# Designs tried in a protein design run: designed miniproteins, single chains, continued (3). Part 107

Each design is a single chain, and the fold is of that chain. pLDDT is the mean over its residues in the fold that is shown.

## One batch from the design tools (miniprotein)

Design m11713
Fold by ESMFold2-Fast:
Structure m11713 (fold): chain A 60 residues (1-60)
Amino acid sequence: NENIINLLKKLLEQGKSPEEIAVALIMEGASPLVADRVIELINEGKSTEEIIKEVEKLLK
């Protein structure tokens, strides 16, 4: 969970594409459901803080 959240923060700060972020999260062990939700939130223009909050909820 910590590794996935830290990776997500880093990639969001670097302005990586939603697809690049999703693939990186899956490689770190996130489920496709988490990856899909991240793509959705980024495309909706959610803040980094909101995206992190939603992903933490899904990883528990």
Scores: mean pLDDT 83

Design m11714
Fold by ESMFold2-Fast:
Structure m11714 (fold): chain A 87 residues (1-87)
Amino acid sequence: SLDDVIATLKQAIEDLKKAKSREEIDKIVKEALNAVMSEPSLLSVGIASALRYIGIEFDLKNASLEEYKKAVIALLEETLKVVEERK
């Protein structure tokens, strides 16, 4: 459901703030984006966010953990906003 996806995205954003490694960040983001893509009405949103995430991974491969975390949190916050507008 949309409410379940919204709850998952909100929890992922909070978990990302506490993440201490790129591996932990990547796991949180992939699980959150998979939840978005698993909702049929949000498939296009999930795919667009996944493509942006791939771009962030490439562009920020040598960036600090803080810069990477900030970019990924911003991505999930934008994804959350789009999902909430579809309620």
Scores: mean pLDDT 88

Design m11715
Fold by ESMFold2-Fast:
Structure m11715 (fold): chain A 74 residues (1-74)
Amino acid sequence: SEEEKLLEVFRETTRYRREHPDASPVEVGVYFVRLYGEAFPETPPAWLEELVARLREDPEFAETLVRSFEEAAK
């Protein structure tokens, strides 16, 4: 299901953060966007690009988003 694909993306993102403790929330968020685009190829590229831009401009948003993924992956 799409929900199971999304949960797998959250788990892989959480695993990436665990294996790369020095990675910033922005770097983890960008990694998430890459995995999401690969899992959901129908997603408009412009939406993914806008999300990456927002993550880079707003590190607090990136931290909040990554924490939400970690919580969802539990």
Scores: mean pLDDT 84

Design m11716
Fold by ESMFold2-Fast:
Structure m11716 (fold): chain A 95 residues (1-95)
Amino acid sequence: SEEVRKKLEEMRPKLEAYVREHADRIEELSPAELVNFVGYVTLLRYLDSPVVTPELLAKVLRIENERRDELTQALDQADPEIKKILEELGIPLIR
């Protein structure tokens, strides 16, 4: 959706700032913090953001696999706006 992409571009600086701030401590994040971090990375990847490096993406995918059960339990703690946008885009929060 053009409107969804426009909204995401407006949110982009905030999402990029959050990911930059937490990228070096991903493994220390609580399940709730981690599910939001994964959601932000997924949306930024959709926007082709340079903040989502191949190295960051590989690390996120590894941590998602390692902590999948925790993330699944924390899905209801995800930011409702991010969850709604991912649903509208047809992109799963955890893969």
Scores: mean pLDDT 83

Design m11717
Fold by ESMFold2-Fast:
Structure m11717 (fold): chain A 100 residues (1-100)
Amino acid sequence: SVENVKEVFEQILKILEKLLNLIKEKKLTEKDIENAEKQILELASKLPEDLKKTLIDFAKKFFATVRELLKKKDYEAAEYAVEIAMDLLKKFGEYAIKKL
């Protein structure tokens, strides 16, 4: 279960890194956001119930923010939002592994 939690967080971070690269290139689309959210929600579903609920709530709020920033074409704010989310998830993943 520790290894599964580690793999889930690693895969989520890779998805966010791909989104970050699309934002830096100003190529991020609504479809990219929908695909990333779907994949992260599917990955979160593999976690223990408490971690799953926390991560799903975070993901829904995060992607709502990214969509609003994309709608405004604020790529700089979107880049910042993804970078902060990645840092938070790295620390949360470490905490989650420690608690198993």
Scores: mean pLDDT 88

Design m11718
Fold by ESMFold2-Fast:
Structure m11718 (fold): chain A 55 residues (1-55)
Amino acid sequence: SLQDIEAAKKLLQHADEEVRYAAALALGQSGKEELKQLLKDESESVRLAAKEILG
């Protein structure tokens, strides 16, 4: 739902890398612009997730 997408977008800025990772997977194609910021994330796992989703 749109509410789930908005919640996931907020969680992309969470302090815990596991939360950001889960939020990226939940957003998928619905948040490409927000996911682009994760390409610069501190966590390698988060960066890799963003790369896989964005192509």
Scores: mean pLDDT 81

Design m11719
Fold by ESMFold2-Fast:
Structure m11719 (fold): chain A 97 residues (1-97)
Amino acid sequence: MSPEELLKKAIEALEKAIEAIKAKTENTVEEVLKNLQEVHKNLEELLKKGAITEEELEEVKRHIGLALEALKAGDYESAIAHLEEAKKLLEEQLKKL
């Protein structure tokens, strides 16, 4: 899979996680975790291909971690905001390809 395809899949998975939080169903946490695992898998492949640096990966993971803490606390607004920041970082990487 190309770096462009991996970034697009990671961005799509983040969008699905955000929509799952907005939907506020009984499956919200499960859907968020599933999509964030897909993000992590695609980011690790990007790192192996040299398409993203360890520093850039750490920044994205930091925002995802903050989103998970907010979600666990029931702070859905902060969870969405942190995932939107992670998405923005990946969109900036896509523009640099």
Scores: mean pLDDT 85

Design m11720
Fold by ESMFold2-Fast:
Structure m11720 (fold): chain A 79 residues (1-79)
Amino acid sequence: QQQISLLQAAIELARQGDVEGALQQLMQFLSLLTDRNLILKTIGLILRVIGLLHEGDREAAAQELVDGAEDLLAQVQGL
């Protein structure tokens, strides 16, 4: 399933400190969504991560992305 693979890739890149690469995976994931609640949640996560990067808090940005992507992964898996 494409959505699961993109979220797992985003989590792995964020854990490696590649927050920009992880955001790119999240934007691809967003482009595949049709569910309004998932779209809004994904947009909120992207904006929050970008905000943390703008403030220079790369560690918080990476952690927020991991936590948010894991939550999105659980929802996509029907959990």
Scores: mean pLDDT 86

Design m11721
Fold by ESMFold2-Fast:
Structure m11721 (fold): chain A 89 residues (1-89)
Amino acid sequence: SVDEAVETLLAKVRAGELSIEEFLEAVREIERATEELVADPSASPQEVRDATVERLREMLERFGVDTSGLSDDEILEAVQRATAELLRL
């Protein structure tokens, strides 16, 4: 679930296995790649969404989150919630 994904990330940060800076930098890199793809007139909105979600999924998996049970919308929600929660730490 989204809650489990967010809690996994928070637990890793609390344990010192993942830094807040590393997470935020990874998200920012994906945001930049998405902006570049949006600027490509040959890219459809669906292709932009699919590429962004795939990059976010790969990022979460690198950070030790199991994304196999998460939909594309749940991936976006998990990253948004994790970002907000980490900024409160």
Scores: mean pLDDT 85

Design m11722
Fold by ESMFold2-Fast:
Structure m11722 (fold): chain A 84 residues (1-84)
Amino acid sequence: MSMEELAKEAIAAATSLAELSPDPELRERAKQIAEDTKKALEEGDEEAIKKSIKEVVGLVLEAGKRLSPEQLAAFAAAVEARVA
């Protein structure tokens, strides 16, 4: 998988959390990370892209602890729709 593909998946995951999370703190962090990842991808900064992907992974793990099974299913469906 290319760095560009990983960045697009990270943006999809962060954007989906920003829209669907009932936790306003998770929504705000997800929105910021999505914007930072988009900027890094536009600039072609591989180190910034890698950092943003790590932040998205951390955010998804945190969301997994806070979200219900129904909310997690909705999140997974939203991410799949964005990367399809």
Scores: mean pLDDT 78

Design m11723
Fold by ESMFold2-Fast:
Structure m11723 (fold): chain A 100 residues (1-100)
Amino acid sequence: SKELEEKVRNILLKIVKEIAPELQDRFEKLYKEGKSPEEIAREIGRELGKRITSFDELVEFISKLREAGAKAIKEVTDPELRERLRRLVDLMIEEIGKEF
């Protein structure tokens, strides 16, 4: 539903704001362009990966992303929404690793 898509967007945006507030405008632009939450997660992950310059930064950043994701998911009671959010965090981590 549109309401479910808006919930996914809002939670994913909270995660992005916590880990990379400078990418908020890019997130909102991609969403306005009709990109799915999955496409947005991949694009944000790619952008984050390009900005990481050391292995220590990569480890720290992935840890921070996992923590922010777990915190956001903990507040979600809908199991389908929870599972989708887990997949979105995993997509971001995958794309970060590919670009590093």
Scores: mean pLDDT 84

Design m11724
Fold by ESMFold2-Fast:
Structure m11724 (fold): chain A 81 residues (1-81)
Amino acid sequence: SKDEIVANLIKKWKELRQKLLKEYDEETVRKASAVVVRAINLIRQGKSKEEILAEAQKMFDKLGIPEDVREEILKLIEESL
């Protein structure tokens, strides 16, 4: 169900966030969080994996998220869907 997908994504994001806070500043982690929150909202709206990943890519460019952080978030979304 969508609720199970969202719960699993939130759990994995909490683990990734702890890892990112060891290597990146709070602003970078806050921006990463905004992408994850947007992905959760799109999942709740029933958007496709393709649309969710496309929106994440647009937000990465708009927010100036570092490449390593982009890769971790994309992996998180892909493995949760």
Scores: mean pLDDT 87

Design m11725
Fold by ESMFold2-Fast:
Order: C-alpha cells, then structure tokens, then sequence
Structure m11725 (fold): chain A 66 residues (1-66)
C-alpha cells in the first residue's frame, strides 16, 4: 500500500513535539525513498507533502525530494 500521508502527518507531529531537524530529515528521506520504490512520481509525492505537512516540515521535505 502506497499511502504515505498518515506517516508524514506522524513525522510532522513529532517535529512539533521537539524531534530534531536531523531526525525529521532522516525519517522524511526514508518515506520519500519508500514512496519512489512503490512507483510514486515526484509530482505525486509533492502533492501528498503539500496536503499533510506543516509549512516548516514541508520545506524540509521538498528540499529532500529536489
């Protein structure tokens, strides 16, 4: 199953609760790598990022994707 939205929302919540930027970057990279392995395009991943992540975490995720 390729539904990464709930996983990204969990990472966003962890960041709000004080998880380090380094830990968040590592977890987001793992989710993006998983999504690409499941056949999602960069555009589809960007749409999911936009929907589920807060602005600060979204910036981190988009830098990892690009």
Amino acid sequence: MINIGPILKGIDTAYKLGASKEQIEKEIKSVIDYAKAQGLTDEEIREIIDKYLSPEVKEIALKILD
Scores: mean pLDDT 81

Design m11726
Fold by ESMFold2-Fast:
Structure m11726 (fold): chain A 68 residues (1-68)
Amino acid sequence: MEAKVIVYDENNYEIILDKDGILTTVEGKKYELKDGKAFLKDELPVTFTDENGKKYKINDIVKEIILK
């Protein structure tokens, strides 16, 4: 399954996740984007971690979620 998530950090820098983007909250809860389903606002993680282990806030800015 392919999914693309575009999010912004606190400084408005754009972050793009891989096709199978996995979002991880600070509490360790994981979300996988697939099956053409978009997450509801209340189901989106507050933060996510990129491949370098850097954490970003999601609840402030989420630009686009593309699902396949």
Scores: mean pLDDT 44

Design m11727
Fold by ESMFold2-Fast:
Structure m11727 (fold): chain A 101 residues (1-101)
Amino acid sequence: SSEIEQLIQKALELLREAIRFLIDYGKDPIRSIGQAIRLLGMMIDIERETDPKQQLQLAIEALKDAKEALEELSSDKEKRDKLIKRIEELIKQLQELLKKL
């Protein structure tokens, strides 16, 4: 339970970073704001979920969505690629934990 809580908190932190990156570096403000609102909605769903397995699945899907949104950006490629790598590493950790449940 404490391991799940720790990884979920890391997921929410990376989602906040992705939202900020989309707002700061998105060339289309309407599209970038729309993607940010969608990710924020996913964060709310994660925080409201009480079933650990469902919460991990929601976190994985939200992180995948954030990764896809970031991959569309051409600005600040080095910062973007570092954030994407951190997201990919966390997705792998969440998937391994999900297999144990």
Scores: mean pLDDT 88

Design m11728
Fold by ESMFold2-Fast:
Structure m11728 (fold): chain A 99 residues (1-99)
Amino acid sequence: SVRQKLAQALRDTAIEVKEFVELYKKLSPEEQKKLQIIAQLHLRGLAREIRRLATPETQSEVDKAVSLLDELAKAIGLNDFKKIQELIDEIIKLADDIA
């Protein structure tokens, strides 16, 4: 179902970002800046894919997911690791609520 696809995309995103952060924390500031741009572009791509899962029944969950991805991209831009973890947890909760 579309709901299962949305939930899976959110779970996959949470796993990918968690793995990304563990690598990212070990890098120099110069390397972090480069990888940060790549991560932000990747999250924008995921937001576009998630928008394709919008139906009348999933629109509110899609809007919440896109908002969380936008906040996650900003938190990565700020190296706000506490906020990144909070947003990962919110994404997982949203995925569980959808599925």
Scores: mean pLDDT 86

Design m11729
Fold by ESMFold2-Fast:
Parts: C-alpha cells; structure tokens; sequence
Structure m11729 (fold): chain A 88 residues (1-88)
C-alpha cells in the first residue's frame, strides 16, 4: 500500500511540474529529519504530499506526518492513500 501511495504521489507531483524524476530520487535518499525540513520549506501541495508519502514509507507515524502538512496537502495525501488501498 505505502509503495503504491508513494508512486502515485510521485506521478502527481511530476504531472504538476513541481519535481523532476532526479529530485524524487534525491528525496527518496534523504533521511527523516532532512525530509521533514524539505516538507516545511516547499510551497507546492503535490510535492508536500510526495514527501509525506516517503516519510510514511520510512516508518514515520501517519498522525505525525499529517501534523506537518497544510490542509490542502493532507487532503491530497488522504486521497492517495485511499486510492492505494483500493489497489491492494
């Protein structure tokens, strides 16, 4: 499920023009604290949802990740998680 959610978030962020494939690989290589800092510093909703999905995949609790997100980014992430659940 989390792998599917992260892949969907990555596609969404690329289609929105917010990240490149190279930037996604950089984000995937980052540690939890670096990702939290990137999340706080990005204004892009779809990129915020992507970073959140990567944090969840790294084992950060969902409630902790949701507290770091804007309302818009929380809505996107929740939608992606529901779509990912439907594919499992």
Amino acid sequence: MLDIAEELAAKLAIEAGEVTEEEIEELRAMGVEELKEELKNTPFVEKQALIAAILLKKGVPEEEVLELLSEAARSVLKGLLEVAKSKV
Scores: mean pLDDT 81

Design m11730
Fold by ESMFold2-Fast:
Structure m11730 (fold): chain A 85 residues (1-85)
Amino acid sequence: SVGDDFARAVTGAGLALQNKEDRELVAKHAREATEAARSALPGLTPEQREQMAELLEKTARVTEEAGDREAAEEAREVAEQLRAA
């Protein structure tokens, strides 16, 4: 499911940073999480949107810490869209 894809991508980004994987791998997982959240948006409840937004914001911080500001900004933008919907 898209929710499972999102959870896996968020976990992947965090683990990649924890294991000092390269910036590209962290950013790849972050982008996968961002796209999964975007795809899930039309079917989410307000509570689910808030939970995904919080996880995307955490993923954005992890991605920015790894050095990819563009991927982090994309994740934050989708987190804002989740909250605004």
Scores: mean pLDDT 80

Design m11731
Fold by ESMFold2-Fast:
Structure m11731 (fold): chain A 80 residues (1-80)
Amino acid sequence: EIVTFEERRIDDDFYVSGGSMPKELYKEFMEKLAKELAELKARGIDRWLAGIKENKEYNTTELLFTSGAGTLEAAAASLA
C-alpha cells in the first residue's frame, strides 16, 4: 500500500510538498515527524512548520510550512 501526500499551496505563506511512500515508511515518517515537532516546540523553534493536515477523502497527510521552509528534512536540519 502506498500513501500519497498532496502537493498544494494553501496561501502565500503555506506550501505543501507532494509525495508518496509505502505504508510501512509512512508510519515511520509520521512517528519521526511527531518526535521532531515535539523537539521543535521544546526548543521554541516551530516557526517553519505551520501544521499537519489530514485529507480523509484520499487518506493522505499534508505538511504545512511557512514560505521558504522547505521539506521535513529541511525542518529537521534547521533543528540541528
Scores: mean pLDDT 50

Design m11732
Fold by ESMFold2-Fast:
Structure m11732 (fold): chain A 80 residues (1-80)
Amino acid sequence: SALDALKETFMKELKVKEEDKVEMKKVIEIVIKRLNDEEVGKFLEEYFKKKGYKLDDKLTVKEASELALEGLKEYYKKKI
């Protein structure tokens, strides 16, 4: 699934396990790198802020991946 692919990507890039907490800023940086899209970074930062998160907030890999996937779905809806 897309969620499982995101979890595996974040775990591999950050060298963490699913239960570990990851910084939202690093999650955004990985998404920018993997999609080769600078605009997605700005969109996800704004999306996370609307959801009440700060860039320095740490979430579990699962929570961060779910939030990133939701943000990506909203980003691509705007592009179509």
Scores: mean pLDDT 83

Design m11733
Fold by ESMFold2-Fast:
Structure m11733 (fold): chain A 72 residues (1-72)
Amino acid sequence: APPNELGRRLAEAVRAGTPAERLEEAERASDHVVAAGSTGDKALAERQVERLREAGASEEAIRAAEEVAKAA
């Protein structure tokens, strides 16, 4: 599980708003956003947010992921 509140909110938004068939890919992409954010690599985090968007995550999940990337 993500170690901070922003990561927790992202995981929750992904689980709530993503269709079951896309959920595994979206969860993987969200984990990559959190990991990149934890390293302070904003460019990598932004790239992972785009992958999450491509996976079909909801607007709420994308906003949460952008907050994680911004915090990096």
Scores: mean pLDDT 79

Design m11734
Fold by ESMFold2-Fast:
Structure m11734 (fold): chain A 79 residues (1-79)
Amino acid sequence: ELDALIAEIEKVVAEILAILEEMQAATGDPRWADAAAHLAALSKAVIAEIRATKDVALARKVLSELRRLLEELRALKAA
């Protein structure tokens, strides 16, 4: 269901934003905070588009790409 996909997208975005905030705190590098702000704005716009168009295929693609990004960020943080 579209609402379940959007809820999962919002959850994954929150997890990515938490990692970016942790990286900002650990490194002091403002590029992490800038990345977090950019992702938050882009995610809001994309979710609005998904809701407006009811595009389930777009929702699935976005969720898949966000999950991949989350895995990459977790690996980077662990290194």
Scores: mean pLDDT 85

Design m11735
Fold by ESMFold2-Fast:
Structure m11735 (fold): chain A 72 residues (1-72)
Amino acid sequence: SDIQQKQKQVDDGSRKLADKTATVDQLKQLITLSTQLQQYYTQQGNTEMAQQMQDVKDSAQKALQQLKQQQQ
């Protein structure tokens, strides 16, 4: 399903985020996908997965801010 594909992309992006190898574009995609999945899991009542997506989004936003500051 589209949701399973998005979850795989978030999992792959989260690995790159943890390894500090994610690009600006990859971090932006990770924020977008994790936001969409957080909304989906919240609507399902899956609070555990919704929280995991929130954590991914927050981490990706911090990494994006750091990377943008280093490029300016």
Scores: mean pLDDT 86

Design m11736
Fold by ESMFold2-Fast:
Structure m11736 (fold): chain A 121 residues (1-121)
Amino acid sequence: GPEIVVVGPESQRRLAEAAARAIEKATHFPSRALVVPEDEVEKVLEEIGKQKGVFPVYVSRDGRVYIPNVIINILGKETLDLFAEELARELGIPLEDVEVHHDTGEPYIEVRRDAEGRPLR
């Protein structure tokens, strides 16, 4: 089956690693985190995207986790809710602090945090 690679900057290592574990549990696809310097993220996403049977998940520097529509098209949109539940468990936070954004473009998950980077609850 396909592999998922969660690509993110070093500043978001914890989120990228948690997201890789969470998406593996939600999808049952083998998943790993690939954490790189911020200026290498785009290049690495392009290289991963060229690999057959590999789907890149992107963690932005501002802490959003973007899930490619191809994963949703294969597994269904309920996969976003399962991923959010598993991400909350991996981060040790309440599910209500994990927001799922069902945008018309590429969907993403955002962890709600205060000004100090702590969950709001």
Scores: mean pLDDT 82

Design m11737
Fold by ESMFold2-Fast:
Structure m11737 (fold): chain A 99 residues (1-99)
Amino acid sequence: KAQEHIELGKKAIEEGDYDSAIEHYLEAGELYEKEGNYQLAAQSYLKVGEIRLKRGDEGGALGYYASALRVMGKTKLADELVKKKDLEGAYKEAKKLAK
């Protein structure tokens, strides 16, 4: 279930297995979205973006921060931040909503 994937993702990060961490947080995000738990879905997508950025994938990070914003209904804001390639702004906005 979604919570099990969060736990496995945390363990994968601790072990430096970022590929497994991304897979688990993505699965958690999709499961939370299907449940209508958009807050936890946004938190899961935000975590994927954080891992991508740590791996040097700025474009992937921006994309997942935008996904966190969109799942919370902030589509126009997400689109504007992506157009500007505003990675820091997207992170800060996504982090605020995912609390």
Scores: mean pLDDT 87

Design m11738
Fold by ESMFold2-Fast:
Structure m11738 (fold): chain A 100 residues (1-100)
Amino acid sequence: HMEELKERIDKELKELFENAKSVDDFIEGIKQLVDRLVEEALARGLTREEIDELFGYFSDKIAELISSLKDPEFQKELLKKMDEIGKYLEEARERVRAAL
């Protein structure tokens, strides 16, 4: 299950990075992916340890993809939004933990 979820995260994040038309579109896309990750974690009955692993993986993949961006202006604008992304991820992780 965990490998399948990580592969899905890789695919969906890559598609978002390739298809986002603006920084705002990208941020909204990230939030939607996070919301789906919350739904999947709850539906699958993941443990707190597995939830932490998935959210950590998601966060690490976002950082990796931003670092790999070839458009330096887009990269700089996304880096300014990393705090917003991080807060949304932390709030989502706490929502899942609270529901356990």
Scores: mean pLDDT 80

Design m11739
Fold by ESMFold2-Fast:
Structure m11739 (fold): chain A 84 residues (1-84)
Amino acid sequence: ELEKAREEIKRLEEEIDEAYEEGKKAIEEGDIKKAIACELRIIGIILEIEKIKKKYPELKEECDKVLKKAEEKLDELRELLRNA
């Protein structure tokens, strides 16, 4: 159902923010394993959003917006991890 898909996209967007903040804290604490786990979590969320986009083409614009945000946060987290 389209409405449930929209709710899931919003939930996944919140999970991206949580994973990014958790990953940043892990890097600050020197917990590289936890930081990598947060990176993998964001990648998993990207794959879930891509599945929603394929199933519900009507939500393409909403999915693309969240995907862009996820990719930006993933890139930032990777840069922080490499410089740690």
Scores: mean pLDDT 86

Design m11740
Fold by ESMFold2-Fast:
Structure m11740 (fold): chain A 62 residues (1-62)
Amino acid sequence: ASIEDMFETASKMSPELLEKIVSDAIKAGPKGATEIAKKLRELAIKKGYEEHAKALDNALKT
């Protein structure tokens, strides 16, 4: 799926659930998951999803 499609799914999650899923994914596969999380964070900022952007930022810092 495209990053845009992934964001559409992620935006329907609570910020708390998104942070947990992304944090767990980064722990399991840091290189790929970190790159995807960065792109999702950029889209969240661009589209004004401030809480989701914060959740992704928190996951990236863990």
Scores: mean pLDDT 82

Design m11741
Fold by ESMFold2-Fast:
Structure m11741 (fold): chain A 83 residues (1-83)
Amino acid sequence: KVKEFFEKLKPGTSIGSKVLELIYKNNEKGVTEREIAKELGVSQSTVRRVLDELEKAGLVIRDEKTGRYFLTEKGKEVYEKVN
């Protein structure tokens, strides 16, 4: 179910996978929406949509004070299983 959801986030190019990988690699301090947008060369609107879908799936969480995103345990498992 979680794996199927993650696969649905990759319609043609795996932007969801790239977002998840960037958060995975920076999970100690987290990453902001702006940092993700800059690193991947996509709009903040695109990143926000992807992050909203990942957060609804329980794969990422946002720190409201800093605006930084982190992977959940579930998110780490999904990333490692798919990649």
Scores: mean pLDDT 75

Design m11742
Fold by ESMFold2-Fast:
Structure m11742 (fold): chain A 68 residues (1-68)
Amino acid sequence: GPAAEAEARRIAEEAERRATLYVIQDDYESAIKVLEEARERLLELGAEELAERMERGIQHVKSLLASK
């Protein structure tokens, strides 16, 4: 329902903000962990599209780490 959709969006947006702050600090492991935890929660809520968005974020952070 709309309340669950709002909560899922909040989880995704908070995880993305936290991950960005960790990336700025060169803490890629913490950035990945935050996005992975959010992905698991989103899958439990049935928010598959937002969970895929978290997965894309994880792959992006991993690509940044690999380019170092």
Scores: mean pLDDT 87

Design m11743
Fold by ESMFold2-Fast:
Structure m11743 (fold): chain A 78 residues (1-78)
Amino acid sequence: SLSVETKEKIIEILYSRMSPKVQKKFEEGKEELKRVGAENFDLEAFLEKAKKEGLSDVEVATLGYLLELLIEIEKAKK
């Protein structure tokens, strides 16, 4: 598996290449993750909501990958 430092760098690089819509949704996901904690964050429900709010399938997949990495980082810090 990738180190925490490698995952953080992947998030930074990919985030900088994302559309403003995906960046905004990623920031919203980070806020929710901080509020409920990694163990209680429903990634699938969050991505379904993002899709309903007009994100493309590629944007949803990218958002999901970034949030999955962030969840793994937060779980590793515990």
Scores: mean pLDDT 85

Design m11744
Fold by ESMFold2-Fast:
Structure m11744 (fold): chain A 65 residues (1-65)
Amino acid sequence: SSSQRQLLDQAAQEAKNGNLEKAAELVAKLAPGDEKGIRGAVNQVGRRAKLPPEVKEKIYELALK
């Protein structure tokens, strides 16, 4: 969907800029209350932004809060 693509693109851009907390907020909006969905969204953001595993894990932990 267009809204999901927009959130993924925004999350990837925030992650590229080092704004991991903002990236996590956007990821949480993609799959609220769904840990597996959040993991999937983090992986999609990581592919788009070419994030190292360490950064993906930080975003995932922040998104679960």
Scores: mean pLDDT 84

Design m11745
Fold by ESMFold2-Fast:
Structure m11745 (fold): chain A 84 residues (1-84)
Amino acid sequence: SLREQGDKLRELGDKYYNEGNYKKASEAYKQASKLYAESGDELSSQVSYMKSLQSQEKKAPSQVAAQETGRVLLLVGDQIDEEL
């Protein structure tokens, strides 16, 4: 069933996550989330989606931090421009 396929992909995602392969973990969790949603298991879908996001953040923590740093720099830049 779709739920069983979702369970298998979530388990695969957990394995990749524990191995430090966050890119593959994120992909597996995204697919699991989609299958859970199609099966009507919204809770498992949401949990898998959240794990996908966590894996993506760990895969590229510098990229996520760079986006947040970019926002902080924009706020500081506006303040500096107003002071100058």
Scores: mean pLDDT 69

Design m11746
Fold by ESMFold2-Fast:
Structure m11746 (fold): chain A 98 residues (1-98)
Amino acid sequence: MENHRRYQVLFASLLILAYEEKGEEELVKEAREELEAAAAQGDEAAKELLEYIENPENREKLIEEMKKLAKEILEKENTEEVKEVIKKYEELLKKAEA
């Protein structure tokens, strides 16, 4: 589905936001891998977010863009695909805390 890359970016955004709150390095690692996978498939948003992650100067902008993207998808697209993204997110949070 064309939305698959969009949900990869959502998943990565949720992981980065959780990292900013909890400080678990594993969350950033998984987020980076998801963004790299989406960028490899040609997703422009994923490529832009990866550039922001590589540059500390862009951290505030990165967090703002990720909050905006997560809010837009979670509030407007309450689908089974979004539920699967949330399920993966919860599983990684459990793994990072364990």
Scores: mean pLDDT 71

Design m11747
Fold by ESMFold2-Fast:
Structure m11747 (fold): chain A 55 residues (1-55)
Amino acid sequence: STISRIRELARENPQLPGAAVIARMSDAELSAYLREKGVSAAEFLEQLERAVEAL
């Protein structure tokens, strides 16, 4: 799922800001976090993938 992929990327890239926190979140916690940010899971995954490419 998109949520699982976000968590996997965060786990694999701990140097990214907030990655350690995201990697430890449950599906419910991550969904709540994204709602708070006003970002869809797909948009956040795209942002995270771009951040990884920029490392």
Scores: mean pLDDT 81

